# Designed miniproteins, single chains, continued (2): the designs that were tried, part 4

Each design is a single chain, and the fold is of that chain. pLDDT is the mean over its residues in the fold that is shown.

## One batch from the design tools (miniprotein)

Design m4109
Fold by ESMFold2-Fast:
Structure m4109 (fold): chain A 109 residues (1-109)
Amino acid sequence: METVRITLDVSDLTPEQVRELVRRLVEAAKAAGAEDIGIGLTVNKDDPRRDEYIAAVREVAEEFGAPLAVTESDAPTQLSIAVTSKDPERVAEALRAAAEEMGVPYRVE
């Protein structure tokens, strides 16, 4: 099995939009045959909505039983989803489609 990671710049999104984005990405990955899903959130330490972003992502992580890692940075707030699958190309396509539908800048590796 191979791991696919999508990283998204969410600095221009509200906490509510990030909550919706995380749900759509996790649901897309599961529909594409994800075996394991991990969520990462790097929050800008100077963002006044820092705690709201953390709460929004944690809520979705708990709903799906996905492990969550939260870190602080001077960089813009970023979301990452790491997915392990027997079909990494299918998962990668599903994650790209979900990000593109929401108009969020992303990188897949």
Scores: mean pLDDT 86

Design m4110
Fold by ESMFold2-Fast:
Structure m4110 (fold): chain A 66 residues (1-66)
Amino acid sequence: SEDVKEAQQLLLNLGFYAGSVDGIFGPQTKAAVKAFQQQYGLTNLSVDGILDNETLEALRKRAQEA
């Protein structure tokens, strides 16, 4: 998935992801999403590590500010 590749690249740039940018939403990518969501405060009501549009927009904003 192109959205997953974008998220992996942004997470790698922010230091949350150390795997390959392959577009596969596996356990490594899910763990990175959860770590990012915890730091940004998006997991206060959930622990699912869901890559939704809100999480993607937060990733883009944080990568630009880093």
Scores: mean pLDDT 73

Design m4111
Fold by ESMFold2-Fast:
Structure m4111 (fold): chain A 94 residues (1-94)
Amino acid sequence: AAAGERSVAAARKIAREAYERKLSEEEFRELIEREKDISPVEAAILAEILGLEELRREYIERMSEIERALYEARRNPQDEALRARLLALLAAEA
């Protein structure tokens, strides 16, 4: 629970920076690699939201079986609504 909350908070911070700064794939990778609290699950979700397919695949390959199951659970149809909500909230806070 607590580790997952820290990973989500780190992912939110990176998503905001990527949105505001129009980061390249390389710059985004560097931000992910600097954040020790972000798990491969949240990193892969962010890469997917930003359309960074190569990075998404790399993070999926780094996942344990449990992390992969969590990633697949988050990719259900409810995730599309959550992605839209997160992007709207990040834009509103800018």
Scores: mean pLDDT 69

Design m4112
Fold by ESMFold2-Fast:
Order: C-alpha cells, then sequence, then structure tokens
Structure m4112 (fold): chain A 94 residues (1-94)
C-alpha cells in the first residue's frame, strides 16, 4: 500500500536562513522517526519552503502493506510537533 502523509505549516516572522535551517532539521528528524521508530523501509521525505507565504510542507512517501491509520496519525502528529519545536528553537537563538 502506498502511504503519503503531507503536513503544511506557516512559519511567520522567520528569515529565509531560519526557514532553510528548520527545513533541514525537520527533514533529518522525520527521516529518523519514520525509519527508526515506525520501521518504514526507505521512506522518502521531502520538505518544501514557499518563501512568499513563509510556508513549510513536509511530504512522507513509503510503501507498506501493514501501516495502520493509527501509525499515520502518529507520524502526522510527530511532524507537526517537530516543526513547532524547531520554530521555538529558532526564536530562542535570536
Amino acid sequence: MKITITVTKKLPGLSREELEEIAKRVKEQVEAFARDVLGLKNPKVEVEIDYETQTLTVTVTAEDDNFTEEQKSLLKSHIEKLIDREIELAKRRR
């Protein structure tokens, strides 16, 4: 079964450099969580930044016939929490 999870978050008031650093850190952490915690083999994680709207979009794609709706919900929730944490960390570095 093909799994696709998309999370979109607006990051107001952050610089281009801060957005790029957050995107990199979120990608690395989501890849680690999907592989090491959820056991997904070769998950594809893509992170896109819309600089005009200051929006971050994270897309995770994997193939797994045993992946449950509960695991999808957990992954989506984890991505949202990671983004929120990275925003707070970026603000504290100011």
Scores: mean pLDDT 80

Design m4113
Fold by ESMFold2-Fast:
Structure m4113 (fold): chain A 69 residues (1-69)
Amino acid sequence: MIDDELLEKLKTLSPEEREEALDKALEAGDAAWQAALAAGKSLKEALDISQDAFNETLTAEVEKLLAKK
């Protein structure tokens, strides 16, 4: 679930910038999922870790794009 504050920030970005931020977040989530499974985490734990990585990366990429004004 995307935070309401983050959703409002996403609305101020261009469609291309939003897609770039989401693509990077999805890539980070997948990498975290793969790493968690390789470390022997359960599917549930790997999903939670993946979602945390997705949200953290999405927030960072959105803030980075907004810093450019």
Scores: mean pLDDT 80

Design m4114
Fold by ESMFold2-Fast:
Structure m4114 (fold): chain A 56 residues (1-56)
Amino acid sequence: MDKEIEKLIAELEKLGETKTADLIRKNWENSKTDFEKELVLGVARVAVAVARTVKR
């Protein structure tokens, strides 16, 4: 799980979405339950997909 979130954050930074990457990182660090972590991971996956679409 942790490696997956790190890869998604790195992909967002690579796509120029540094502010979004920072927000996701902060939410991950503040996540206390597995459910909260799964939600942050899901949001990160959607953010990468949207960023890739915008960048074409």
Scores: mean pLDDT 79

Design m4115
Fold by ESMFold2-Fast:
Formats: C-alpha cells, sequence, structure tokens
Structure m4115 (fold): chain A 57 residues (1-57)
C-alpha cells in the first residue's frame, strides 16, 4: 500500500540520518522490497487469526 511504502521510506531516511551514510538507489529498493515482504506476511497472519476468531463467534 502507499501508506506502507511511505513508512518504509521514512524508516530508511531515519537510518541514513542516524548512521551518517546515504543508501544507494539500489540498496534502498532492496530494503523496500524486504521490509514490504515482512509486513505483508505479518498482515496475512493477523488476517487469518481474525478470521478464526470470527468463525468461533
Amino acid sequence: SQQLQQRIDQSLAAHEEISGTTLSPEERQQWRQTLTSVVENGQKVRAEQEAQRLAAL
């Protein structure tokens, strides 16, 4: 989602500021892909848990 990409970009910018280094466009893209995958997997797990709770209702 657009909101997820914005949060990832903000996190990467904060990392650059703290570390004093600038990520290359390629490094930024790789991190964006990795973090997006992790968050999406977490969202799937939460959705499955919610569906199971509703089924028990």
Scores: mean pLDDT 75

Design m4116
Fold by ESMFold2-Fast:
Structure m4116 (fold): chain A 75 residues (1-75)
Amino acid sequence: SPALTDEQKMALNKAASYTQEKASKVLSEDELTAVLTEFALKAAAYIQANPDASPEEIFEQSKKIGDELIEKALK
């Protein structure tokens, strides 16, 4: 498995925290669990496809994944 740098890990954790905080305000506990589970899978897939992605790219793409999943859950 590709090892993440500390900066890449921080970027991913920041995006995960953003997604959790935003989702927790608008979703039920069951919906929150589903969103966070799908977020983890999609973020991992992005990193696997883009192992040399910058911390900024990881943050922006992971944030986009989180925002799209929350929007979908609210429909």
Scores: mean pLDDT 84

Design m4117
Fold by ESMFold2-Fast:
Structure m4117 (fold): chain A 65 residues (1-65)
Amino acid sequence: GEMAARAAGEAAKERGGSEEGARSTAQGLLDVGGTDEQMRAGAEAARRAKSGSQAGAAVLSYGGA
């Protein structure tokens, strides 16, 4: 849901869009009850972003349901 995407975005921002950011994003989605698809999309978006801000925005685009 939207809360899952928000939590994922916050986790990605905290870690700065790295492999660690991708892992934190997936964990954030799991923590708030996100789906496997949202976790995968969020982690992939966070990994591709160069900054936490970009990672957060990307995650919200993919997991914002």
Scores: mean pLDDT 59

Design m4118
Fold by ESMFold2-Fast:
Structure m4118 (fold): chain A 74 residues (1-74)
Amino acid sequence: KKKEYKKKLIETIKKFVNGEIADELVEKLDEKGIGNNTQEKIKLLGELAGLPKSVIEKLTQQDIDDLLEEIAKE
């Protein structure tokens, strides 16, 4: 269960990095200061990955950091 959500989050983050998600969306994150608001950033990433709200609420900053580390290793 968690493995499937992790894969979806990784794929969503890769789309951000590769520019497959609209630059306009990335700019909105920066302009609104969402990058400095961990909770809003986690919620947005979970929504983009298609996760249910109950799962998004259980995501921690540590979960996001672990995903970023895995992407960096690839």
Scores: mean pLDDT 62

Design m4119
Fold by ESMFold2-Fast:
Structure m4119 (fold): chain A 66 residues (1-66)
Amino acid sequence: MEAERRRRLLEELKRKIALSLEHVEGRTDWSPEEAAERVASDPERNEEVTRIAQSILDELERRRAA
């Protein structure tokens, strides 16, 4: 149950992070779908987004445990 929940949260965070990264890079008009398409087609972007999402999940888990 927890592993399945964590995977779903990771996928959701990846979508949000992908959009946020595009906005930070100046693409404020990009949709979540456009950001997700870039992640799907660009392995380097996918790796970056995944790393950030995992870092956020780890931080949230530590905050909840404290």
Scores: mean pLDDT 79

Design m4120
Fold by ESMFold2-Fast:
Structure m4120 (fold): chain A 78 residues (1-78)
Amino acid sequence: DREEKEKKAEELLKEAERLTEEALRLLQAGDSVGGLELLARAYELLAKAYELLGDEEKAERYRQAADDARAQAERERA
């Protein structure tokens, strides 16, 4: 159902926006690990949203961005 997928994508995009704002706030405050982990979560939601919308290229790029953010968080944790 196209409308169902569009609605779910809208919810995911809105949640990703909230997480991105929270992540940037944490990064600005010096919480690199917390900020990067939330940023990875936001990218994961963006990937799901674009997958639902049929944008496979954006979905794949956001999945990669999420993996990169998680790897960066792990490096910052040490």
Scores: mean pLDDT 86

Design m4121
Fold by ESMFold2-Fast:
Structure m4121 (fold): chain A 75 residues (1-75)
Amino acid sequence: MKAKEEAIIEEARRLAEELKRAIESGDEAAILAKAAEFDRFLEENLPKIKSPEAKEELFRIAAEAQEALRAYYEA
């Protein structure tokens, strides 16, 4: 994985963790803000990821974040 792709994956993990923390807090304003920030990051950075390894990891991070958000809204 290139350093650029590694940095993108690391930032995605950080943003996903912030979103999960917002969900745990139950603060809907924070959840909305963090979800929007994460979605924007993915949209801007997904085209920059070329290696299969980095794509798999990014999709895994996104899937985990989406599942946490879905569970919150379905509760």
Scores: mean pLDDT 82

Design m4122
Fold by ESMFold2-Fast:
Structure m4122 (fold): chain A 78 residues (1-78)
Amino acid sequence: NVEKAIEALEEARDLVLKKIKENRPLSSDESMALIRKLSEHVSPDFAMEIVNKLTLANRKKNEEEVDKIVEEAKKEIE
């Protein structure tokens, strides 16, 4: 379901942006939870790729990169 996959990507965006604003890293448990949730709607390999990119953007504290990753992922699943 593309609609639910998009919702899961938006939830991932919200979490990562919140963590950047709070100056907190995304934990391993949080990253694994995002992979599991996305894998319900997209391939596990794609979910891992997206969450790994988001984790790197979180470490860089780059909100623009987070938005770009999510928008590109939405285009891939549409």
Scores: mean pLDDT 84

Design m4123
Fold by ESMFold2-Fast:
Structure m4123 (fold): chain A 96 residues (1-96)
Amino acid sequence: SDELVALVKALAEALGIKVESRDPRAALTEIIREVARQNGIELSEKQAQELTDAILLEKPIPENLLDANTAFVRALAERGALDLFDEFVARYRSSN
């Protein structure tokens, strides 16, 4: 739990995003929504949660969320945060 919180905070810091939630899933949802917004994609809270859950649970990305997912992966790559993100997802899946 504490390690997942530390990892998602490190991820937010790498992306230059502030997160308010202490819950790892909710914090990742905030990050995804903010990255989408910075790329001109307005996600509802429900859409951001759906994308977060698809990523965390290794589900297919919904077709209407593919552009938001692409923007998020690109942001991770540009900030050198892909390995940190992969570690966060792996630990989340092993703990839930």
Scores: mean pLDDT 88

Design m4124
Fold by ESMFold2-Fast:
Structure m4124 (fold): chain A 96 residues (1-96)
Amino acid sequence: DEIDKLAEEVKKKAENTKLNPEEKKELAKKATEYLEETIKKAEELGLEEEDLEVLRKQLELAKKAEELSDEDIINAYELAKLLAERLEEAVKEELK
């Protein structure tokens, strides 16, 4: 539920953004890199299987950039970025 809500918020922010094909490919590459790092950290932190499955699906979509809508690739990039930030904050709290 929380990841789904986060994805909806990202979608709203991306709604007015338009991409050319080169920008779309660049965002797909960045989304893939963020998602791979996020998945590694999430697995190490013991994130639940449902959340990991959502991240893996987003990674698969990012790799198929040419088949994605502009909205979908922007959502994948922004979601990956926000998830990476949240995991960094969780690590920081554990290291208090």
Scores: mean pLDDT 66

Design m4125
Fold by ESMFold2-Fast:
Parts: sequence; structure tokens; C-alpha cells
Structure m4125 (fold): chain A 110 residues (1-110)
Amino acid sequence: SEFEKKVEEAIELLKEMAKKVIDLIEKNASKEEIIKEMDELMEKIGEVFEEAAKVATPEQRKKLAEVGHELREKIEEVLELIRNNAPKEEIISKIKEAEKEIIEKLEEVK
């Protein structure tokens, strides 16, 4: 279905975005650069979620909105670790955990 295709696009985008943010962290990019990149990537993810919502049933849309809310909460947790100068291994671990959890939930929405 069109909805399943859009959810797959969101999953692929999440994987690519996690990889990009982790690469910036591993290269010791500034906090400002990492936060700005995360903000820009979250806008792109939001656009894909909105496109998926347009082709969703009401029930699928509700489930998708819930996953979107959880994604935003996970991103805030990562941003807090960055702001508090957490070790980069801890930040990367949290990103990988969040990526796995959100992708698993998106697979369930299909």
C-alpha cells in the first residue's frame, strides 16, 4: 500500500539520519553543529510522517502520531546528553537504542 511505502521511506530516512548524527559525534563536531543537524533532520522526518499520515487510515494515523511523539521524546533525551557533555559513547549508544525502538514501532504500524 502507499502507506506501507511511506513508512518504509521513514524507516530508511531514520537509519540514514542516525548514521549522519553518529558520524558528526565521532568526528567531534561542535554541540551547535550537532544540534543544528538534528533539528534539520527532525524537520525532514516530520515531513515524511506528514506524507504517510495523508495516505493513512484514521487508526494508522493515530498509531503513526504516537510513534512520532515517542521519536520526539527520544530526540530530546539525546539532545539533553549532548547539552550535558555526556561521553560520546553514551550519546551514540542512546541514538542506536532510540533508532532500534522507533523502527520496531514503525514496522508494527504497517
Scores: mean pLDDT 87

Design m4126
Fold by ESMFold2-Fast:
Structure m4126 (fold): chain A 80 residues (1-80)
Amino acid sequence: SIKDKVIAGMEEIAKRAGEIDPKVAEAARAGVKKMEAAETEQDVLKEVEETISTLMKLGAPMDIVREGVELRQRAIEELR
């Protein structure tokens, strides 16, 4: 499902971020929990967007933010 793919992608982002910045990794993991609790695909997409925004606010590296944006775009494409 889209939800499972998005969660897996965000968990991978959290793993990579953990080697760079623990706070960025923790924010990504918190996002995963919110995505797991989401009841609709639209809510999953909203949680992805909010998580990316949080990572940007925390000063996550450009490559980590880009991975998140690409994950979101793939989810949008599968929803349409």
Scores: mean pLDDT 84

Design m4127
Fold by ESMFold2-Fast:
Structure m4127 (fold): chain A 58 residues (1-58)
Amino acid sequence: KSRRELFLERLDARRPALEEKVKEILADESLSPMEKAIEQFRALADTVAAAYAEVQAE
C-alpha cells in the first residue's frame, strides 16, 4: 500500500474529530470571522501533521 493511500486513510480517520472541532470554533461567539478562519486553519494543520506523523512512524 502506498504512503499516499496510508496518509489519506489516516486523514479520513481523523475527519470526524476535525469536524467536531470546527463546529466548536464556529459556535464560539467571542471569535471574529478572521479568528475563526485562523483557528480552523490551525485545527486542519494539526490534523494533517498528526496523520503524516503516523505514516512516517510506519
Scores: mean pLDDT 81

Design m4128
Fold by ESMFold2-Fast:
Structure m4128 (fold): chain A 71 residues (1-71)
Amino acid sequence: SMEELKKEAEELKKKAEELLKVSTDAAQNRQLIDLLGQINEALKNEDYEKLKEYMKKLKELLEQIERQLAE
């Protein structure tokens, strides 16, 4: 549902914002900030197709960062 999608977007935003507080990787931080901005814009515009696209990209980036931290 759209309500579930919005909730998932807010959880992903929270995870990205928490990571930004401790991350020193300037390139990854820029990508996180850009995706957060795109997600916020898609939410305001109720563009749920773009929201899903940006959420997928953010999930992939967060998973990549988590794997790098586990190494």
Scores: mean pLDDT 83

Design m4129
Fold by ESMFold2-Fast:
Structure m4129 (fold): chain A 91 residues (1-91)
Amino acid sequence: DLARVEARLEQGLQEGPLNAQFTLFVLYQQAVKNGDQELADFLEAQLKRLLGEDTVDEAVERLLERLRKEGLFGLAELLERIRNPTPPPVR
């Protein structure tokens, strides 16, 4: 249920400085799932720009590290779930 996870991320991040990065990652993940390569490429570039990394995977790792540094451990788990859409049930 990506839409539910997305809504929870938006809600939590509105109190913090990471809203734009999470929104971009969620949109990127949906573009990849939908086969929208042009949108995925655009969002990948924006995500890498905001996090200063060369690959989306490294950008996601940086975002996870930043979330943990800010004490947003629940959001870090949600981000991990979004990038891996077929994990076992968590929580």
Scores: mean pLDDT 63

Design m4130
Fold by ESMFold2-Fast:
Order: structure tokens, then sequence, then C-alpha cells
Structure m4130 (fold): chain A 102 residues (1-102)
């Protein structure tokens, strides 16, 4: 159905945005990583039915960024990875507050 197709498209877009955010952070492009996190939050805010999946993908991105920080031998880069993870967790929290109040 159109509803199922819309949800699948939103889920695929959420996955893509989360993956791109993690890849940008891994490359040290934290501005681009934050932009993808903002786009993922915007997807969840704009498509209420996609909000739970968008929040989940933000939490998964944060966990991946923390794992990258733990493996990183550069303490400054590791600190920026943890800051990016915190930004993703805060975005997920705001999105969760929005859809749990519905």
Amino acid sequence: SRRQQGLQAAEQKAEELAERAVEAARAGDFETAREYIRQLMGLGLGVVSAAPIAAQKLREAAEQMRALAEADTDPEHAAKLREAAEFADEAAKELEAAYQSS
C-alpha cells in the first residue's frame, strides 16, 4: 500500500542519513555529520510515522560514533566523536519527546 511504501522509503532514508553521519564523523568532517543528524531529526519531525525509526537510527549512529571514539588513538578526534554522539543522542531525545507526546 502507499502507506507501507511511504514507511519503507522513510526507513531507507533514515538508514542512509545515519550511515552518512557516521561516515562523515569517521572522516573527521563533524560539520557534515551534524548536518546529517539534523536532516534525520527533520525527517522524523516531518513524517510523524517515521519518528520512531528516525530516533532509533539517531541512537544507533550515536552508539557507532562512541565505538569509533573508544577505538581512536587520537584523543582530540575521539573527543569530537563523543561530542557528535552526544549531539545525535540529544536529537533522538527531542524526537522521542515529540512522538511520545502524541
Scores: mean pLDDT 84

Design m4131
Fold by ESMFold2-Fast:
Structure m4131 (fold): chain A 76 residues (1-76)
Amino acid sequence: MKLSEEEFRKEVDRSFLDMAIAIGKRHGMSPEEIAEFALKVGENLGVSPEEVVKMLEERGLDEAAKIARELAEKKK
């Protein structure tokens, strides 16, 4: 099996975003704060808002995922 440079970059970016979400949750950030933080980190890393929402849902952060989806929709 091989990973292209693009695939490797995407995995690294997703791993950093996932770690950031985990740290935020551990430190007691509200769902709104987690949603805004995850979207900002994702934007800086080139992760789409849709993928950010999916990552939040995969971690069981359903309220944060809902808020993130609403924030993404407001941007058109």
Scores: mean pLDDT 76

Design m4132
Fold by ESMFold2-Fast:
Structure m4132 (fold): chain A 73 residues (1-73)
Amino acid sequence: EMEELLERARRLAEEAKALAAQLPDPAESARVIAEVERALKAAEIAAELGDAETVRRVIRGLERLIEELRAKL
């Protein structure tokens, strides 16, 4: 279900941005937040095109990023 995948991508993006905001280097924080925003935009475009596989790839990427951020904090 595409709506369910998009909701999940949006929740993960919010979590990733919240963690990135806690990074001690403001420049790194800004870069990671921009990366998350680009990934979410790609997922939204993919969803409009019916490309669920691309949305799932974005979800996996955000999950991996969240794990990396938690390891750094």
Scores: mean pLDDT 87

Design m4133
Fold by ESMFold2-Fast:
Structure m4133 (fold): chain A 82 residues (1-82)
Amino acid sequence: AAPVVEWSATMAGGVLTEMDLTRAPGHSLPADARLVFNVTFEDGRKARIELTQAELDALLRRHTAEEVSRLLAAEAERELAK
């Protein structure tokens, strides 16, 4: 089975604070590895964002790490609006 990697992140100013997500999990994970971001907002609300390592790699090929962090932040905000 593909590995699952979970990250804790705090939303501040439209950006996730966990910056190592673009380095540490990427180098040894297969493309189908599942990445889970448990995001806590300043007001205490929580959102769970999931993507594969292949999806993260595709984002990093087109965007900077800062841009990817902002895209994941926007995804977390969208989850709260459901």
Scores: mean pLDDT 70

Design m4134
Fold by ESMFold2-Fast:
Structure m4134 (fold): chain A 98 residues (1-98)
Amino acid sequence: GKLEELVKKLEEKALELIKAALRGDIESAERALEEMEKVLEELKKIGAPEEVIKMAEEVVEAGRELIEAVRRNAPVETLIGLALRIIGLVLDLRKLVE
């Protein structure tokens, strides 16, 4: 349904953000974050369950943290850790809509 489609789109954009951020491509990572924020607003508009909205908000914030870590020239190990956290949150979000 629409909820599952939006969660899948958020997952796809989160992966795009991770790939761009790990390459140091801040501009592409920021574009992916903007698309993730649009998906979050659409989830709110369709009246998605509060638990889904909260988890989607955590995914968006984790993506923002990864971009800021890249801007601060954080060690690669830190960037990988933040990327893995985003992946974990996305997997948890997927389970909520299955």
Scores: mean pLDDT 90

Design m4135
Fold by ESMFold2-Fast:
Structure m4135 (fold): chain A 62 residues (1-62)
Amino acid sequence: SLEDKVKKILEELGFKVERIDKISDNTYLVFTKDGNGLRVIVDKENNTFHVIQDGKIITKPL
């Protein structure tokens, strides 16, 4: 699934993913095992996703 792919990429980036909640058609809220929240926006048209944490944006290919 798309959520499994997002989880794999986040874990490759060093995030320890505990839970992923879909909050809209293109937006996920990710909870890490250390209690932090990440917002992930999926851009299907450009085959990318954006990880938003503390005002920083990390862009990765899907």
Scores: mean pLDDT 81

Design m4136
Fold by ESMFold2-Fast:
Parts: C-alpha cells; sequence; structure tokens
Structure m4136 (fold): chain A 68 residues (1-68)
C-alpha cells in the first residue's frame, strides 16, 4: 500500500462513519492495519483531521464534519 492509497482509504473510512468519534476510530484502525503510524488526530469545530506516516512520508487527511 502506498501513502496515496492509504490517504484514500483513511478518507473513505472517515466518510463511512456516522459520527466524528467513530470517524477518528475508523481512521486510526485503517492507519494501524496498514502498518503505518498515526502522527496526530484532531477534531475541530468543523473538521476531522488525521495525519499519518507511511514509508517515511507524512500525509494529512482533512474531512469536513458536514460530510458525515
Amino acid sequence: MTPVELAKAVKEAILAAKSPEEAIKAARETVRNAGAEVVSEELTEDEIIVTFRLDGERRRVVVPKSEI
């Protein structure tokens, strides 16, 4: 799995969740199941933000809460 493919999988996991809390959990599990590292997890007023590192590359996934 490439960092780009993992970013897509994380975004899809977030969009499939029914709540921001479920989205963070699903994103975390998706990252860990891929053998990658969760760098940060953020719930803002408007956004769900997950940053991960795979093969030395960092990717940030941002999903508006309005999309859940």
Scores: mean pLDDT 83

Design m4137
Fold by ESMFold2-Fast:
Structure m4137 (fold): chain A 90 residues (1-90)
Amino acid sequence: MEELGKKAQEKRLELLDLLDNVEKHSKEEIVKAFEEYLRLAAEVMRAQGLSKEEIVETLREEAERFKTLLPEEYHEALEEVLEKVIAEVE
């Protein structure tokens, strides 16, 4: 549980670093990192005993935060990843 939380935080920081250097990375690489982060975040929240509703709400909030950090051309791909991860939480 503690290691899982740390891993999710490290992946979030990795994703933020990728966003600071977005021009050096492919869209596919950024989208993949975002998917990996959302999956880890969902796993951490499940381990902490959050409800499916609370997990879905938190994932939607995280996705909106990351969308504000990326060009609009990324928003559709991020939304597709979000809905895919949410479907797996249901």
Scores: mean pLDDT 81

Design m4138
Fold by ESMFold2-Fast:
Structure m4138 (fold): chain A 88 residues (1-88)
Amino acid sequence: SDQDRRSITQLGDRQIQHMQQQVQHGDDLVRRGASDGQLRDALNRVRQASGQTYGGALLSSDDPDTQRRLQDAYNRGRDTGRRLRDAI
């Protein structure tokens, strides 16, 4: 239904915003040479957000724009997660 589609899009938008925050936080910690504990905590947060954006993309199969944006967010999270792992 239109309401269900709207609810899925809103969930996707929240997941994209959450990933953007985790990416920014993780990249900032890497740039500042944060402690291993802080880097591990940020990596765990990025991994959690990656699971959410992956699931959101699967739910958004009927909305190719939202699906693409969720896939882009997932890819940014993967790149930040790699940098966090490399810094530990």
Scores: mean pLDDT 88

Design m4139
Fold by ESMFold2-Fast:
Structure m4139 (fold): chain A 73 residues (1-73)
Amino acid sequence: SLSDEELDAETRITLIEIHLALAKANNVPLSKEEIERYIKELEDILKNVDLSPETRQAVEEILKRLKEELEKL
């Protein structure tokens, strides 16, 4: 079973993934501020929450994509 902190983190990760998927599917770009906020939030989760290896890998891949998008702005 997940701790409350892990459950909250996984919920937030899922919501960020959904937002990114919808933004890409609808060609609605994320703002620089939204990208920076999501990067900070995901980095904070990676530092403070004990995630499964699969979830950690998914978060690291999302961070990589967000950082690449930020550098293009």
Scores: mean pLDDT 82

Design m4140
Fold by ESMFold2-Fast:
Structure m4140 (fold): chain A 66 residues (1-66)
Amino acid sequence: SKLERGLEGARLAKELGDLKAAQEKLGTSKETLEVAREVGRVLREMGDRIQEGLAKGDLSLSRLEG
């Protein structure tokens, strides 16, 4: 469902945030932090696209493969 996918995305975003915080405490390189930020951005955009498709009444995720 739309709610389940939103919760999955939110859970993944939280996990990425926790990883970023842990890496910052260990002095992780700027490159690693930049990659983590980019991954988070892409995942959020994908989540927004999925939610828009579901909101438009398209319940088939295969139709979001464009």
Scores: mean pLDDT 65

Design m4141
Fold by ESMFold2-Fast:
Structure m4141 (fold): chain A 114 residues (1-114)
Amino acid sequence: YSEAKPPVKLPLSPEQRQLVQQAVITVVSSSIVVIGILTETEPTPEVEEAIKKFIEAMKEFQKASDESDLKGASEALGKMSDQLATLSKLMNSPELAAYSEELRALSEQLRKAA
């Protein structure tokens, strides 16, 4: 009996993986802020639309990350950044504005790393 290890797949580089992990943390953190605001205020149709688009972009990011599609992941982060910027204005949240800027920076870094 010999323990056969599977061959190494072509994974993301350590740097690319760290960028994806940082993006996930930023997305989760921004989602917690949105939940906090919505527990105290009734969402407008504009806020609901922006949240739906944000969730759709998160699904695109998850799929691209699973497929190691760094360009698709970068584009999805850009879409998420756009929706967080919209939500920051509609909900008057400087925290969401900061997360929007962080996701935009991560989108650009991931695009360059692809």
Scores: mean pLDDT 78

Design m4142
Fold by ESMFold2-Fast:
Structure m4142 (fold): chain A 125 residues (1-125)
Amino acid sequence: LSDEELNEITRRIAELAGVDPAELFALPTLSERLRTIVRLLHDAYMEALAKGDEERLARLRELAMELLDRDRDGRIDREEARAFLRLVFDLSDEQFDRLLEQYSSDGRLDFDQLVELLSDAGRLK
């Protein structure tokens, strides 16, 4: 991702989560910003799912895939997911491998598998 692409995705996520994007840009590290973005996306997705807000679910899915699926093939590569999760969570390689194996059926993650993985990773921390 370029800085401009990351900045645009950050603004769109902040808008959907009801947060001032300036607060995300004020975070001192890329890791902290990405961790906050992932948490906001996950929380917004779970809320929209509970309310049956299909339009918001579709928008959140688009933003998450735009952030993670840079090849835009509709799937997140296992190595791309691993690199991203290392920036967001302080998990050991063994913990990452267990989570990725649990949700990756063919070496790639779809969006629904990624949401479940993020929920489990959050419970570990």
Scores: mean pLDDT 69

Design m4143
Fold by ESMFold2-Fast:
Structure m4143 (fold): chain A 87 residues (1-87)
Amino acid sequence: DKLTAEGKKLYDQGNAYFKAGDYKKAIDLYSKSAELFEKSGDYFGASKSLFNQSDAYEKLGKFEESRELTRRSVALAIIGIGDEIDA
């Protein structure tokens, strides 16, 4: 769907900036990607975007922000695999 396609585009752009060493731009793109994936119900896509955003924060030495995003990433991945109440 359109939101999933846009989310993937932003995720791929984020990966390009991450590889170029522009971690601040990668963070912005991964954040937007995660939001679009979450709105589309693609919790695995959102999880991956938040996890890569976490990696970018680690590269900037922002370990607390990285840990928070890793926790959110794991939570979204659990939602993505669950058919039960997963709140």
Scores: mean pLDDT 83

